# Designed miniproteins, single chains, continued (3), part 41

Each design is a single chain, and the fold is of that chain. pLDDT is the mean over its residues in the fold that is shown.

## One batch from the design tools (miniprotein)

Design m9495
Fold by ESMFold2-Fast:
Structure m9495 (fold): chain A 93 residues (1-93)
Amino acid sequence: ASAHAAVGAVDGSSTFRVALTGHAVGARYRFTFRLSISGSASVLAAYNAAAQAVAPGDSTVTIDAGDGNATVLIQATGATSAAVVSTEVEAVA
């Protein structure tokens, strides 16, 4: 399997999509997003309606996706700047 990952600035609200190819049916994947946030802000990351509140600063959000594809909404409110620095994908047993 191969992965295509997204990184980029978050301006209020952004959706980052990670897609996998060649995954096995029923395989589970963990997606880890590393965030860099400046200023006092509330950050939410959500997959399939499950939202995680993230404190300002460098943070990691892990989301398990069983279908090998993930679309994650990252929303920053009140931040001076916010960015996804890296996206990591790993298969889990």
Scores: mean pLDDT 57

Design m9496
Fold by ESMFold2-Fast:
Structure m9496 (fold): chain A 84 residues (1-84)
Amino acid sequence: NAAKELFAQGQEAFKQGDYDKAIALYKQAAAIEPSADIYTNLGLVYLSQGKYEESIEAYEKALELDPNNPFARGNLEIAKAKLA
C-alpha cells in the first residue's frame, strides 16, 4: 500500500526533525488514501512548528474521519489555545 509506505516515511522524517519532508509525505499519503491517523500526524507536525492554524485544519480533518479520536480532540484544543 503506497499510502501506508508514505505515512511510515513521514513518521520517520518527523522523528528526525525534518518537518517539511514529513508534511510533504503525509500530504502525499492523504492524497492516495486519507485517514484520521495521517491528518492527526500532519496536525502534530504543524503544532510542533508553531503553525497553529494549519494544525487546527489538520486535526479538524482527522475528526471528520474519526469524530471520537481523543488525540486529535485534545491537540485541537491545545492548538486553539495557542491562537487565543
Scores: mean pLDDT 88

Design m9497
Fold by ESMFold2-Fast:
Structure m9497 (fold): chain A 79 residues (1-79)
Amino acid sequence: MKEVRAAVYRALAEDLGIEVTDEEMEEFAKMDYSEVAEKLGLSLSDFERLVNERILKPLGKSLAELTVEDIEAYLAERK
């Protein structure tokens, strides 16, 4: 779970052009969506919308069904 959360948060930070350190990513993996959204300078609704529209809906999966391999495939296809 923590690895999937970290991968999702890193992908969104890269899309938004936000620089994130490894230490910040470890903290983000422990945080709730609302806390991560605030750290990225987004409202919770905008953050949830970006996760849903860009990651979850294209893959046809819920966050609970998402794997690290799914995120890796998503990032590879965006190149």
Scores: mean pLDDT 70

Design m9498
Fold by ESMFold2-Fast:
Structure m9498 (fold): chain A 76 residues (1-76)
Amino acid sequence: SSALEAEVEELVKQLTDPDPEVRLEAVERLIELAPQLSPEQRRRLINLLGEVLKTETDPEVIEALKRLIELLRSLL
């Protein structure tokens, strides 16, 4: 749905927030939404999260991003 797409887009923007707690919450929400995403949306998100992971420095956010990427791959 367009509402789901809008929420995902907003959460993706939050992945670059200066506050690591905001970034972590965004990853956790994307994990909850992952089963609702289409295969095309999952592939696009995996590619984007891979780029975010290259610049992420917070250990807890890094671990959460890796978990999300593996979840999205398992659902393809």
Scores: mean pLDDT 89

Design m9499
Fold by ESMFold2-Fast:
Structure m9499 (fold): chain A 76 residues (1-76)
Amino acid sequence: GLAEKVEKAVREAVKEAEELLKKGKIEEAILILEIALGLVRIVLGVANIAGDEETKEKAERLIEELEKKIEEVKKK
């Protein structure tokens, strides 16, 4: 369902960001994580309107994970 697709997309974005970090491309890694965060926020809004509680809970968790990851990367 939508929840699974969103999680897969976020995990791929995090994987790409980690590869960028290994190459010292910190700004590019932050950009991909911020794009993923923006997309998940849109999905959260859609899930809230649709009453999709499973997708809403998953999106809220993914937003927290992405925000924490972005802050950790920015401190480097």
Scores: mean pLDDT 86

Design m9500
Fold by ESMFold2-Fast:
Structure m9500 (fold): chain A 58 residues (1-58)
Amino acid sequence: SAEEYAEGARRGAEAAERSSSAATKRVAWHGAQLAADLSGSEEAREWARRAEEAAKRA
């Protein structure tokens, strides 16, 4: 469960970094944040942080 949520956070970060759409980046960031909150792991929190940075750079 925690590992699956961490994978979700990673997928969200990858989507945020890959997308050229500000709206898609924001949705991916919020999804990664939710997954990190559910995972509770430091790895998931790092992925959520990367997603946030990608979204805010847009």
Scores: mean pLDDT 82

Design m9501
Fold by ESMFold2-Fast:
Structure m9501 (fold): chain A 56 residues (1-56)
Amino acid sequence: GPAALQLIMKENGLSREQAEEALRLAREGASPEEIAKRFGLSVAQAEGIIKLVEMF
């Protein structure tokens, strides 16, 4: 939802479009390593995105 999107943007320095794509990939079961490589994030940041999808 909007709360998860805003949190991902703020915590990871991503644009709305990048945050929406990251959430979509996480929902599709992408690995933390794949998300990290695609958006220039750490694996820990990518794991945080996946956990947010599970919560919201």
Scores: mean pLDDT 82

Design m9502
Fold by ESMFold2-Fast:
Structure m9502 (fold): chain A 74 residues (1-74)
Amino acid sequence: MKEKAIEYIEKAIEYLKKGDLEKAIEYLKKAAVAAADHPEVRELILKAISYAQKGDLEKAIEYAKKALEKLKEL
């Protein structure tokens, strides 16, 4: 569901900004499941997860925002 994916990405961005990587990754994974029918959005979310796992908060936030923007265009 698009609305649920948006909610999860927004929560993930909030946790990334707070430096709570565990919560951020949890919400990004939930967003990926909610966006399963949108492969382009899912790919951006998976990139955000990858960067978050590496501790690259700037890139993680960048890709999470790209996923959010793409999802809002649908």
Scores: mean pLDDT 85

Design m9503
Fold by ESMFold2-Fast:
Structure m9503 (fold): chain A 70 residues (1-70)
Amino acid sequence: AEADAHVARGQELMRQGKYEEAAEHFRRALELDPDNAVAHGGLSAAYLHAGKPEEAKEPLQKARDLVEAA
């Protein structure tokens, strides 16, 4: 799946410390699958590691909401 490919690439970039590039791939995954909890969680983590805690807040809350809805 295309969204899954972007999630996998984002996770790889996170391992490499390329947090802004990782955030871009997680955003691309969310354009394809807006309710992807892993992509919301990954985007939050990428923003936190990039020193952007305010930007991390909404993706983190969305990931929590999706997990609770399951």
Scores: mean pLDDT 82

Design m9504
Fold by ESMFold2-Fast:
Structure m9504 (fold): chain A 68 residues (1-68)
Amino acid sequence: SMADRLAALAEEIRRVLRELRDASSEERGRAIARVYNDFVARHGALSPEEEAALAAAIRAIGAEFAAE
């Protein structure tokens, strides 16, 4: 489903950002872009609705890690 597909992508981004917790914002940004591009190459483009939901999820993950 759309929710399962998006949740899987968000979880992969969360995992990578956790590994790069002490890295620069530029390195974290490149890692997110790589995960996103690899996902799109394998599964096809996200809908505008999925793009908006993913952007919100990434912001939430960033806020959680900034608070730690």
Scores: mean pLDDT 82

Design m9505
Fold by ESMFold2-Fast:
Structure m9505 (fold): chain A 77 residues (1-77)
Amino acid sequence: LVKEAEELLKKGEEAFEKGDYKTAIEYYSKAALLAAEAGDIGLLDRALRNLAEALKAAGIPVSELDPLVEEAMRLYL
């Protein structure tokens, strides 16, 4: 789980650097869910912060996310 979440986080970072914010949002969301499942709060925080930045860059509201990811952003950021 942790290693899989880290790989997804890296893919999200690569997509973000290329300006593909929608793909970055998808990878960061998956990374956050896996980090939460693994209980890795540090990785979860990093994934959620990167997700927030990608949402802002894309102009996409948090409400367009998976409800579980939206709640995690409220509680852990």
Scores: mean pLDDT 79

Design m9506
Fold by ESMFold2-Fast:
Structure m9506 (fold): chain A 60 residues (1-60)
Amino acid sequence: MAEIAALLATLPAPVRAKVGKIIQDGLDGKSADEVRKGLLEAGVPEETAERIAALIESLK
């Protein structure tokens, strides 16, 4: 979880607010592809979105 928090700290506050729901959906069972797409749509940079999605998959 600390790794996800560190990545989120690099994002602007409005983007972080949108991302919280997407991360929760990922932990609740959405696929890594769905999480990554949601993060990109929320304005998260591609590399950061891929890292967050991979970390969520490792936590399931």
Scores: mean pLDDT 76

Design m9507
Fold by ESMFold2-Fast:
Structure m9507 (fold): chain A 85 residues (1-85)
Amino acid sequence: SEEEIIKKAIELLDRAGVYLTLGRHDEAIKLIEEAINLLKQLDTSNPKVQEAIELLRKAIEAVKQGNYDEALKLIREAIDKLKEL
């Protein structure tokens, strides 16, 4: 179900946040990418789905630039958008 996809994406993003705090940046990126792939299975015409994917892509770029606090903020914002679905 769509609800199960959203729940799994949030679980992956919570884990990504933990991995960022542990300095496991490559593993965190992989988890964010897995969450994006799950969200792409939803109706991407829904603006909340698109907003969440956009925030997560920005989070990956923030990690790559060493901006870990910004990445954590973007992940949290994406989770909040997904909870509005």
Scores: mean pLDDT 89

Design m9508
Fold by ESMFold2-Fast:
Structure m9508 (fold): chain A 83 residues (1-83)
Amino acid sequence: SATERARELAERALELAREAEELVKKGDYEKAIELAREAHRLAREALRLAETREAVALAIGAALAAIGVATEAGLKTGEKIEL
């Protein structure tokens, strides 16, 4: 169902955002930005499919996590990161 797919996409987005955060800690900013972009893309798709408050909240959480990682990487590199 759309609800199940939204949850799967949001959970995958959160996983990628966590991986990206670990890459920032290791100084792998290029890979961190790439994963943050993918996480944000999946989170936006999850939000479009979300039909429950729980799914919406999870998708928004994933999007914010991705934005946070991209912001940190941008501050470290001095680059404006587009998601």
Scores: mean pLDDT 84

Design m9509
Fold by ESMFold2-Fast:
Structure m9509 (fold): chain A 76 residues (1-76)
Amino acid sequence: MVEELAERGAELARRAAEAYAAGDLAEAERLNREAIELGERAKRELGDEAGRRVLEAMVAASREMAPAVEAAEAAA
């Protein structure tokens, strides 16, 4: 369960970064909100450790996407 939630959180974070890089700020915000809500739900239902694991997976996914986001920001 925790691993599945972490993977889902990472996917949402990657999709948010892709949307941001594409200039779709509204979609990026929506996906980031879904990812945050998923992390909060994991923490609430499965404990602080589960929430931390979801957050770490999201941060790792965001770091992987950082070059694309930075390139989009530089091009704007």
Scores: mean pLDDT 78

Design m9510
Fold by ESMFold2-Fast:
Structure m9510 (fold): chain A 82 residues (1-82)
Amino acid sequence: SMIEEAKELAERAIRLAMEALKNSKDIKSINLGIAAALRGIGALFDAELGEKTGDEKFYRDALEDAKEALRLGEEALRRAKE
């Protein structure tokens, strides 16, 4: 389902953000990781609101935020390695 996809992507984004923080001395990578973590948390919150209310808008918002969180987290980790 969209909500399960959003949760999986958001959790992955948060994990990548934590790895970027652990491995980076670059402030830009750290800031991208923070952005990824915060957006990922927002996606998880929207997913839970979607389940609680049944409002499809929250499912769409959760998936959109989770995808962007993953993109930011992958960018943060990529920068951390370079």
Scores: mean pLDDT 85

Design m9511
Fold by ESMFold2-Fast:
Structure m9511 (fold): chain A 69 residues (1-69)
Amino acid sequence: SAADELVELGRRLAELRERHADNPLAQEALDKAGELVEAGRFEEARRVLELVEQGRYEEALKLANELLK
């Protein structure tokens, strides 16, 4: 459900923001992933979060920018 996805993605966003608080590239990608969550684009948000989790910050930001235009 959308509620379950919001809980999952909100938790992952909070955790990743804390883990990467000193990484401005990761923070920018996570901010944009948050915009995707707010837009109800949960699958796209999850893809961005997966790249951040893998340490692929440049790819995460590039994907997020492409998705948001």
Scores: mean pLDDT 88

Design m9512
Fold by ESMFold2-Fast:
Structure m9512 (fold): chain A 124 residues (1-124)
Amino acid sequence: MEEADKLIEEGDRYAERGEKQKASEFYLKAGRIYLKNKDYDKAIEAFEKAIELSGGKNARAYLELGRAYLMKGEYDKAIEYFEKAIEVAGDDALIARQAYRVLSEAYRLKGEFEKADYYERLAS
């Protein structure tokens, strides 16, 4: 928590200087720490800041935002952000594969097993 709060402060300082990519990286790091500590709302806020500063181009931040919603039990929002992560990932096969795996998990948790099996195959 305290470590993540310091990363937010650092991100805010970089954003103030116009260093958007560095600021986005610090917010992404802070979000991951909040997520690990099960502070899902602060994780969501940090990942949203990372996305905003990247101009919506940070596929990793969308993937992590989806994971935060998944852990919070908001499966439909998680699915939307995992789909956005795939869209933004472009040629990044690693992020796309990770997104397909968590899409499969989200659909399984919703009881949509046919869609879960579909995305599990795409992740292989």
Scores: mean pLDDT 88

Design m9513
Fold by ESMFold2-Fast:
Structure m9513 (fold): chain A 74 residues (1-74)
Amino acid sequence: GLTEEEKELLKKLEEEERQLEEMAAAGELSAEELERAAELAEKLAEELEKHGYLKAAEKLRELSERLRELAREL
């Protein structure tokens, strides 16, 4: 099972993902800002993976790819 810490992290990541998607849809984020957010998500995923938070790292890599897709469509 997941640790309580990783469960809290996954919940926060899901909330942040929804907020970023809503902001992008509203035109509040530029393509450059979305690409930068994707790069930060990828770096955070690498750090979490090193600490054994594999599910959270997977979620961040998924978020990174989605943000890059949104940036390309702007």
Scores: mean pLDDT 78

Design m9514
Fold by ESMFold2-Fast:
Order: C-alpha cells, then structure tokens, then sequence
Structure m9514 (fold): chain A 64 residues (1-64)
C-alpha cells in the first residue's frame, strides 16, 4: 500500500522540478510560487526541514 505521505512527496518533487525550470528561465516569481507549493506538500508529508529549506529558497528568489 502506497502511503499518502509518499504521494505528497512525489507531488512536491514535481513542483521542485517546475520551479527549477522557471528559475533557469529567469521567471523568479513563478519559481518562488512553485517552491512554496512544494514546501507546503513536504510539510503535509511531515518533512518540515525540507519544507523550511524550500520556503527560504522561495523568499530569496523573490528578492532578486
């Protein structure tokens, strides 16, 4: 049985990939939004440390 938290982590990984793509294109606002969505999904999965890391990254991108 696939744990719901594994599904949340997989979705978070997808948003991280999208965020990196936007970051490479210079779309920092879109990248920050995707990193925040990934952070929310990681937090729901119980991965608080990873969620905090991505929220910090999103905040740093929006300041560029």
Amino acid sequence: MIDEREVLRALADIYVALAKKDEEKGNYESAATSYRKAAELYRQAGDVEEAERLMKKADELIKK
Scores: mean pLDDT 82

Design m9515
Fold by ESMFold2-Fast:
Structure m9515 (fold): chain A 87 residues (1-87)
Amino acid sequence: SEELEREILRALGAIYLHLGKLADQKGDFETAASLYEKAARLFEEAQDYEGAAIAYRNASVAYRKLGDEEKAKEFETKAEELRQKAA
């Protein structure tokens, strides 16, 4: 069912979000950013806009730590838009 598929996508998103956090804690910001972006896309496919917003916000922070201010701003904006959609 489409609902079961969305539940699986949400669970995968949560796993990637957790892996991103572990990479971030180790200072592996490039890996963290990639994992957070993957989590965000999975949450978007699941229509979990709150989860997607959290993941994009974390990706934004990781890109800022990498010195990529343009990507950081892009994902910060996307996170805010998704958070407003979730409300």
Scores: mean pLDDT 90

Design m9516
Fold by ESMFold2-Fast:
Order: structure tokens, then sequence, then C-alpha cells
Structure m9516 (fold): chain A 80 residues (1-80)
């Protein structure tokens, strides 16, 4: 289903974000690089959120919003 596809895309995107964040941390990335990573993934999550909302899929939209907040907190921790 389209809802299952969106959830799978969100799961893959979250996994990619965490892998990229871990790689940047290991490389000693600058705050600017970490913020650029956040902005890039936020834009991609926003696109999926917009798709969920356009379909009236409130449950998937809420899940995307929660995951975006979780990832934002992980980057904030890396910036500290």
Amino acid sequence: SAAARLRAEVDALVADYRADLAALRAAGASPEELQALRDRYAARLDALLREALARGDEATALEIARRAAELDAEVDAALA
C-alpha cells in the first residue's frame, strides 16, 4: 500500500540519516556540516510529511513528525 511505502521510505531515510550522522561524528565534522546534514534530511522528511498529509494519512504524518523531532535531538546532542 502507499502507506506501507511511505513508512518504508521514512525507515530508510532515518537509517541513512543516522549512518551519515555517525560518519560525520567519526570524521570530526564541523557544526556547519552537522547543520547542513540536518537541513538536508529535514527537507526530505518534510516532502514525505507533505505526501502523507495530501493523502489524509494522519497516522503516518504524526509518525514522520515524531521521527523528525527525534533526529533533530540527535543532531543537537552532536552539536553540544
Scores: mean pLDDT 85

Design m9517
Fold by ESMFold2-Fast:
Structure m9517 (fold): chain A 102 residues (1-102)
Amino acid sequence: SRVEEVLARLRAALRPGERAEGEADGRRYVLVALDGSAELAAEAARRAIAEAPDARHVVGVSVGRADAAAGEALGRLVDEWVRAGLEADTHLVVAAEDPAFP
C-alpha cells in the first residue's frame, strides 16, 4: 500500500525529539517521537496541523524508548492535543505498537 510505504519511510526517518511528515491518498501523515515529553510531542503535532489547516491529518506517535509507561505518556499527549484543539478527523496511532496505521 502507498500508505504503508509512507509510514515505513516515516518510521525509518524518525529520531527521538523529531517529527517526520509525508503525504498519501489525500492525507497528511505526521509521525512524532514520544521521548519522555508528551508536551513536546503534542506541540510538534499541533504545529504540523496548524501549518496545513486544509489537509486531512493522520497523526501517529512512535514510542521508541522503554523509559516511560506508554499508556501513561500517550494519555498525557492525547490530553494536550485535545487542549490544543485537535480536529475530529485526526487519528491517533501508537506507531511502534500498532503495525497497521489505519
Scores: mean pLDDT 58

Design m9518
Fold by ESMFold2-Fast:
Structure m9518 (fold): chain A 97 residues (1-97)
Amino acid sequence: KKELINKIASLIAAAGILAAARDFALAHPDWPGMASPEELERQIFEILEEAIETLSKLSEEDAKKIRELVEEKRAAGAPLEDIVLAFGKAADEAIKK
């Protein structure tokens, strides 16, 4: 249980760092060695998917609700940082039960 919780926390932290990097990439498109905003966004959603899969081992119901939340926000065109923040809050609530 503690191992899975630590893994979820690490994945959410990584997604947050990449969201900040994506904002930097948008502001500095000619910065040497920077990945494209599209590539960073892809990596963020891959990390969030891994976090959902890890969470499903603790609570399949909460993992499904968080997946639906992410899909809803993506469909609505929500800012990437808002999606990551909402994910983190929902995952924290699920873990603390």
Scores: mean pLDDT 81

Design m9519
Fold by ESMFold2-Fast:
Structure m9519 (fold): chain A 60 residues (1-60)
Amino acid sequence: SAMEARRQALLDRAREAHERYKKAVEEIKNSKDPETQKKLQEKAKEAMRELGRIGEELAA
């Protein structure tokens, strides 16, 4: 159904956002450059915001 297709698309986007978040967090831990850490923190925050929005859509 269209609802199942929409739910699958949201889950796929959530998985991609979660992977971006995990990569950013890992790179922050391995980086010694403060500017790189700040850019990676912003990427992690963006991924978390996207996950939050997807979570709201899935709960609707």
Scores: mean pLDDT 85

Design m9520
Fold by ESMFold2-Fast:
Structure m9520 (fold): chain A 56 residues (1-56)
Amino acid sequence: SAELEKLAETGVRQARLAAELGDAEGARRVYQAAKEIGAPQEYIDAMEAAAREAAA
C-alpha cells in the first residue's frame, strides 16, 4: 500500500542516518521493524545494507 511504502521510505532514511552516526543497533532495529510490518523487499535490503555498513 502507499502508506506502507511511505513508512518504508522513512525507515530507509532513518537506517542510513543511524549508519552515518555509527549506530549499528539503531539501523538494525529499523531493519527488524520493516521486516515485521512486511515492507517491500527492496526497502528491507536497503536498510540491511545500511546496518551492515554501520557494523563494519
Scores: mean pLDDT 80

Design m9521
Fold by ESMFold2-Fast:
Structure m9521 (fold): chain A 71 residues (1-71)
Amino acid sequence: SVEELLEKAREYIEQARKAIENGDIEASVKALNEAVKYIDELRPYDPQAAEELRAEVKRLSEEITALLEKR
């Protein structure tokens, strides 16, 4: 269902945030990749929600890049 796709995308985004907070770059990347899969499945049903979630993924990806540049 659309509701399950939304819940899964949000769960993986939150997992990515938690991984970033813990400095676990590998776990954060894996979580964002899973979130993107659910966002892509969501897009034909709710393109606005998919775009908003994709923007959040982009922000988290930029945070990961910034952390890698400080290493």
Scores: mean pLDDT 86

Design m9522
Fold by ESMFold2-Fast:
Structure m9522 (fold): chain A 62 residues (1-62)
Amino acid sequence: SMTKERVEQLLKEAESYDRGAKGLQDMARTSDPDDSALFEAGAADLKAKADALRREAEALAA
């Protein structure tokens, strides 16, 4: 069904954002304090986007 395909696409995009967030967190650990703060803020933004996509997928699957 198209609903199943859309749910799969949303979850795949959410996984991509989670990987991006992890990458930024890893960068933060080896960066100076100013860059670290920016990477952590970016990671938080990507996690929020992943969460939003998962909520949309859950709503479509209900």
Scores: mean pLDDT 88

Design m9523
Fold by ESMFold2-Fast:
Structure m9523 (fold): chain A 75 residues (1-75)
Amino acid sequence: SEKIKKEIEELEEEIRRLEKEIEELKREIEELEKLPDTRENILRIIGLELRIIGLEFEIELLKEKIKELEEKLKE
């Protein structure tokens, strides 16, 4: 089904966007880790790490949806 293939492509694009956001957040953490170990810098790093965890969870949900759609294509 072309509709299912299109839906998979759109979900794969969304995953790519989220992966790019994670890479940008990881770069921000690396820059903050070069700074003094102040309470403010520690809290910023923790906040960014929690955001990455949330985005990784979202990616896993999207990957699960892609698997379900791929199984429908095999039927």
Scores: mean pLDDT 88

Design m9524
Fold by ESMFold2-Fast:
Structure m9524 (fold): chain A 71 residues (1-71)
Amino acid sequence: TFGDREEARRLIEEALELAEKSLEKGFDVSLASAAYILLVAASVAGAPEEEYEEAKKKIKELVEEGEKKKK
């Protein structure tokens, strides 16, 4: 296996944190993009499908909220 389950969990946690931080001052596109990059990295690292899909859904909801706030 090419992945480490602990590393995959860590990447998911970082992705969620970056997505939440992207909303703190309106919407930061760079932080939102970084969150998606870390989510993809977690998938490559061997994140369980259930954990990946749940994180993906939460990040999508946070990013959509940020986009709605940006004029």
Scores: mean pLDDT 76

Design m9525
Fold by ESMFold2-Fast:
Structure m9525 (fold): chain A 85 residues (1-85)
Amino acid sequence: SDEEDIANLKALIDRFVEAAKDPSKRSEAASLLTAIVLTAVGHLLEGRTDVVKAAADYLRSAAERLPPELAQEVRRMADNLEKAA
């Protein structure tokens, strides 16, 4: 189940990256980011450390595909999730 949950989070992150590259999709990108945060926090509250750390690592990698301003915020989010796990 951890592998499936990691795959689902990676898919959400990929959708977020694509939406975030398009200024006209700001609302879609915000909704996807909210879904990623809520899902990751849900796993964190259940003690699913491996899922949370895998999501944080993928977010950090995904930040390289984002505009610079957003990349910094996503890296900060990834670091916070990894430290909390």
Scores: mean pLDDT 85

Design m9526
Fold by ESMFold2-Fast:
Structure m9526 (fold): chain A 72 residues (1-72)
Amino acid sequence: EEIKKSKDPLEKAELIAKKLTDPNVSRQEKLELVEFAAKDKDPVVREAAYQAIDSLEDPELREELRKVLEKG
């Protein structure tokens, strides 16, 4: 997965935000991306993920993704 291979925190943040807000990306893939962001510990990556999650239309998915991110 391209995002996991990126060395630039800003690039990772941008790619994660795009994927999380893409309606064509599966719920499973979004969960994996948030878990990755939570483990990164970089404030920029975590902040981008949080903002993307907050913009989601699905309240159930938002709660699930927030829990994964907060656990990191």
Scores: mean pLDDT 75

Design m9527
Fold by ESMFold2-Fast:
Structure m9527 (fold): chain A 69 residues (1-69)
Amino acid sequence: SSAERRAALLAAAAGILAAAAEISLEMGNLEEARADVEAAKALVEEAEKLGGTVPESVKKRIEENEKRL
C-alpha cells in the first residue's frame, strides 16, 4: 500500500538523520545535531502512525544522540 511504502521511506529517512546528527555531534555542531534529532523523531512518529515499524537500532541511535545534547 502507499501508506506502507511511505512508512518505510520515513523510517529510512529517520535513520539517515540520526546518522547525520551523530556526525554533527562529533564535530561539535550542537545546533545542527539538535535539528536532525528533532526531525528524526518526527519521522519515527509519522512512520509508526502509518502502522510502520522503525528498526530498534534507529530508535536507539536517536535516543543516544538526544542524551548527548
Scores: mean pLDDT 87

Design m9528
Fold by ESMFold2-Fast:
Structure m9528 (fold): chain A 57 residues (1-57)
Amino acid sequence: GDKEKAERAVASARAAAETSDLALLADLGFHEAQKVAETEPVLAEALRALGEELRAR
């Protein structure tokens, strides 16, 4: 379902965060969340939460 899809996307992004610029990855997460907010609100919320988490690191 949408939750599992969001969880997989977040897990993939977390794996990428280990080798990436966290600030850039957070900004990309916010951008993607905005793009899908109207069509996939669960995924958008998960990406926003991930972006905030990565910014806090």
Scores: mean pLDDT 71

Design m9529
Fold by ESMFold2-Fast:
Structure m9529 (fold): chain A 86 residues (1-86)
Amino acid sequence: SQSDTYYNLGITYHNNGNYTDSIQYFSQSLSLDPNNSDRWSQLGISLYRLGQYQDSVTYFTQSLSLDPNNISSRSGLIGSQNRLTS
């Protein structure tokens, strides 16, 4: 699907350290398919890499609203909150 294509592009750009383009592709993927906890988690991780900790918290929280057992989002939420309070 087009959503899967955008997600895979997001992963490729993230792995190359291009977090800005990664965020754009993850956002496009989620605009087409918003009900995927792992994709919200990856958006949160890319925002965390850019130091955008408040937005990272928001999207890890969105991920956890879809799947409360998403380990990456639970870990990322704690990490992002620690950056905001430390």
Scores: mean pLDDT 89

Design m9530
Fold by ESMFold2-Fast:
Structure m9530 (fold): chain A 73 residues (1-73)
Amino acid sequence: MADIRATLLEAMRYVEEGKDEEAIKLLQTKLGLPEDKAREYVERLKEAMSLPEAERHRKTREIIDEIVAEKEK
């Protein structure tokens, strides 16, 4: 089982370091997302990271729920 939250936290670290392509690859390999979806989620993580902590947690939860829904299909 992939820990989606842990994977997103690792992706956020890559984004913070300016390594967006590494974050995209991480989501592809760990979560099985296609490149277009991984890039979309990385963009949304970048947006979430610019928000205050409480709003960032809410946005991160929304992204997790969407990834879970994608894996169900």
Scores: mean pLDDT 77

Design m9531
Fold by ESMFold2-Fast:
Structure m9531 (fold): chain A 65 residues (1-65)
Amino acid sequence: MEEKIEAVRDYLISKGLDEAGAKGLARRVVEALPDATIEQLIEAADRVLEDMKAGVPLDEALARL
């Protein structure tokens, strides 16, 4: 679990999120898809980030995973 959160966090930091925001979002994505691989989680995080940039609330973006 921790290593998946860290991998998604690092990806989100590379997309311009601060460390605290990236960690929080990474945790929520991993909690939504606990059995997903790191590759699948990064793809899911990218979709959530794209939806949020389009004005979709975080809870709705996570529900669309």
Scores: mean pLDDT 81

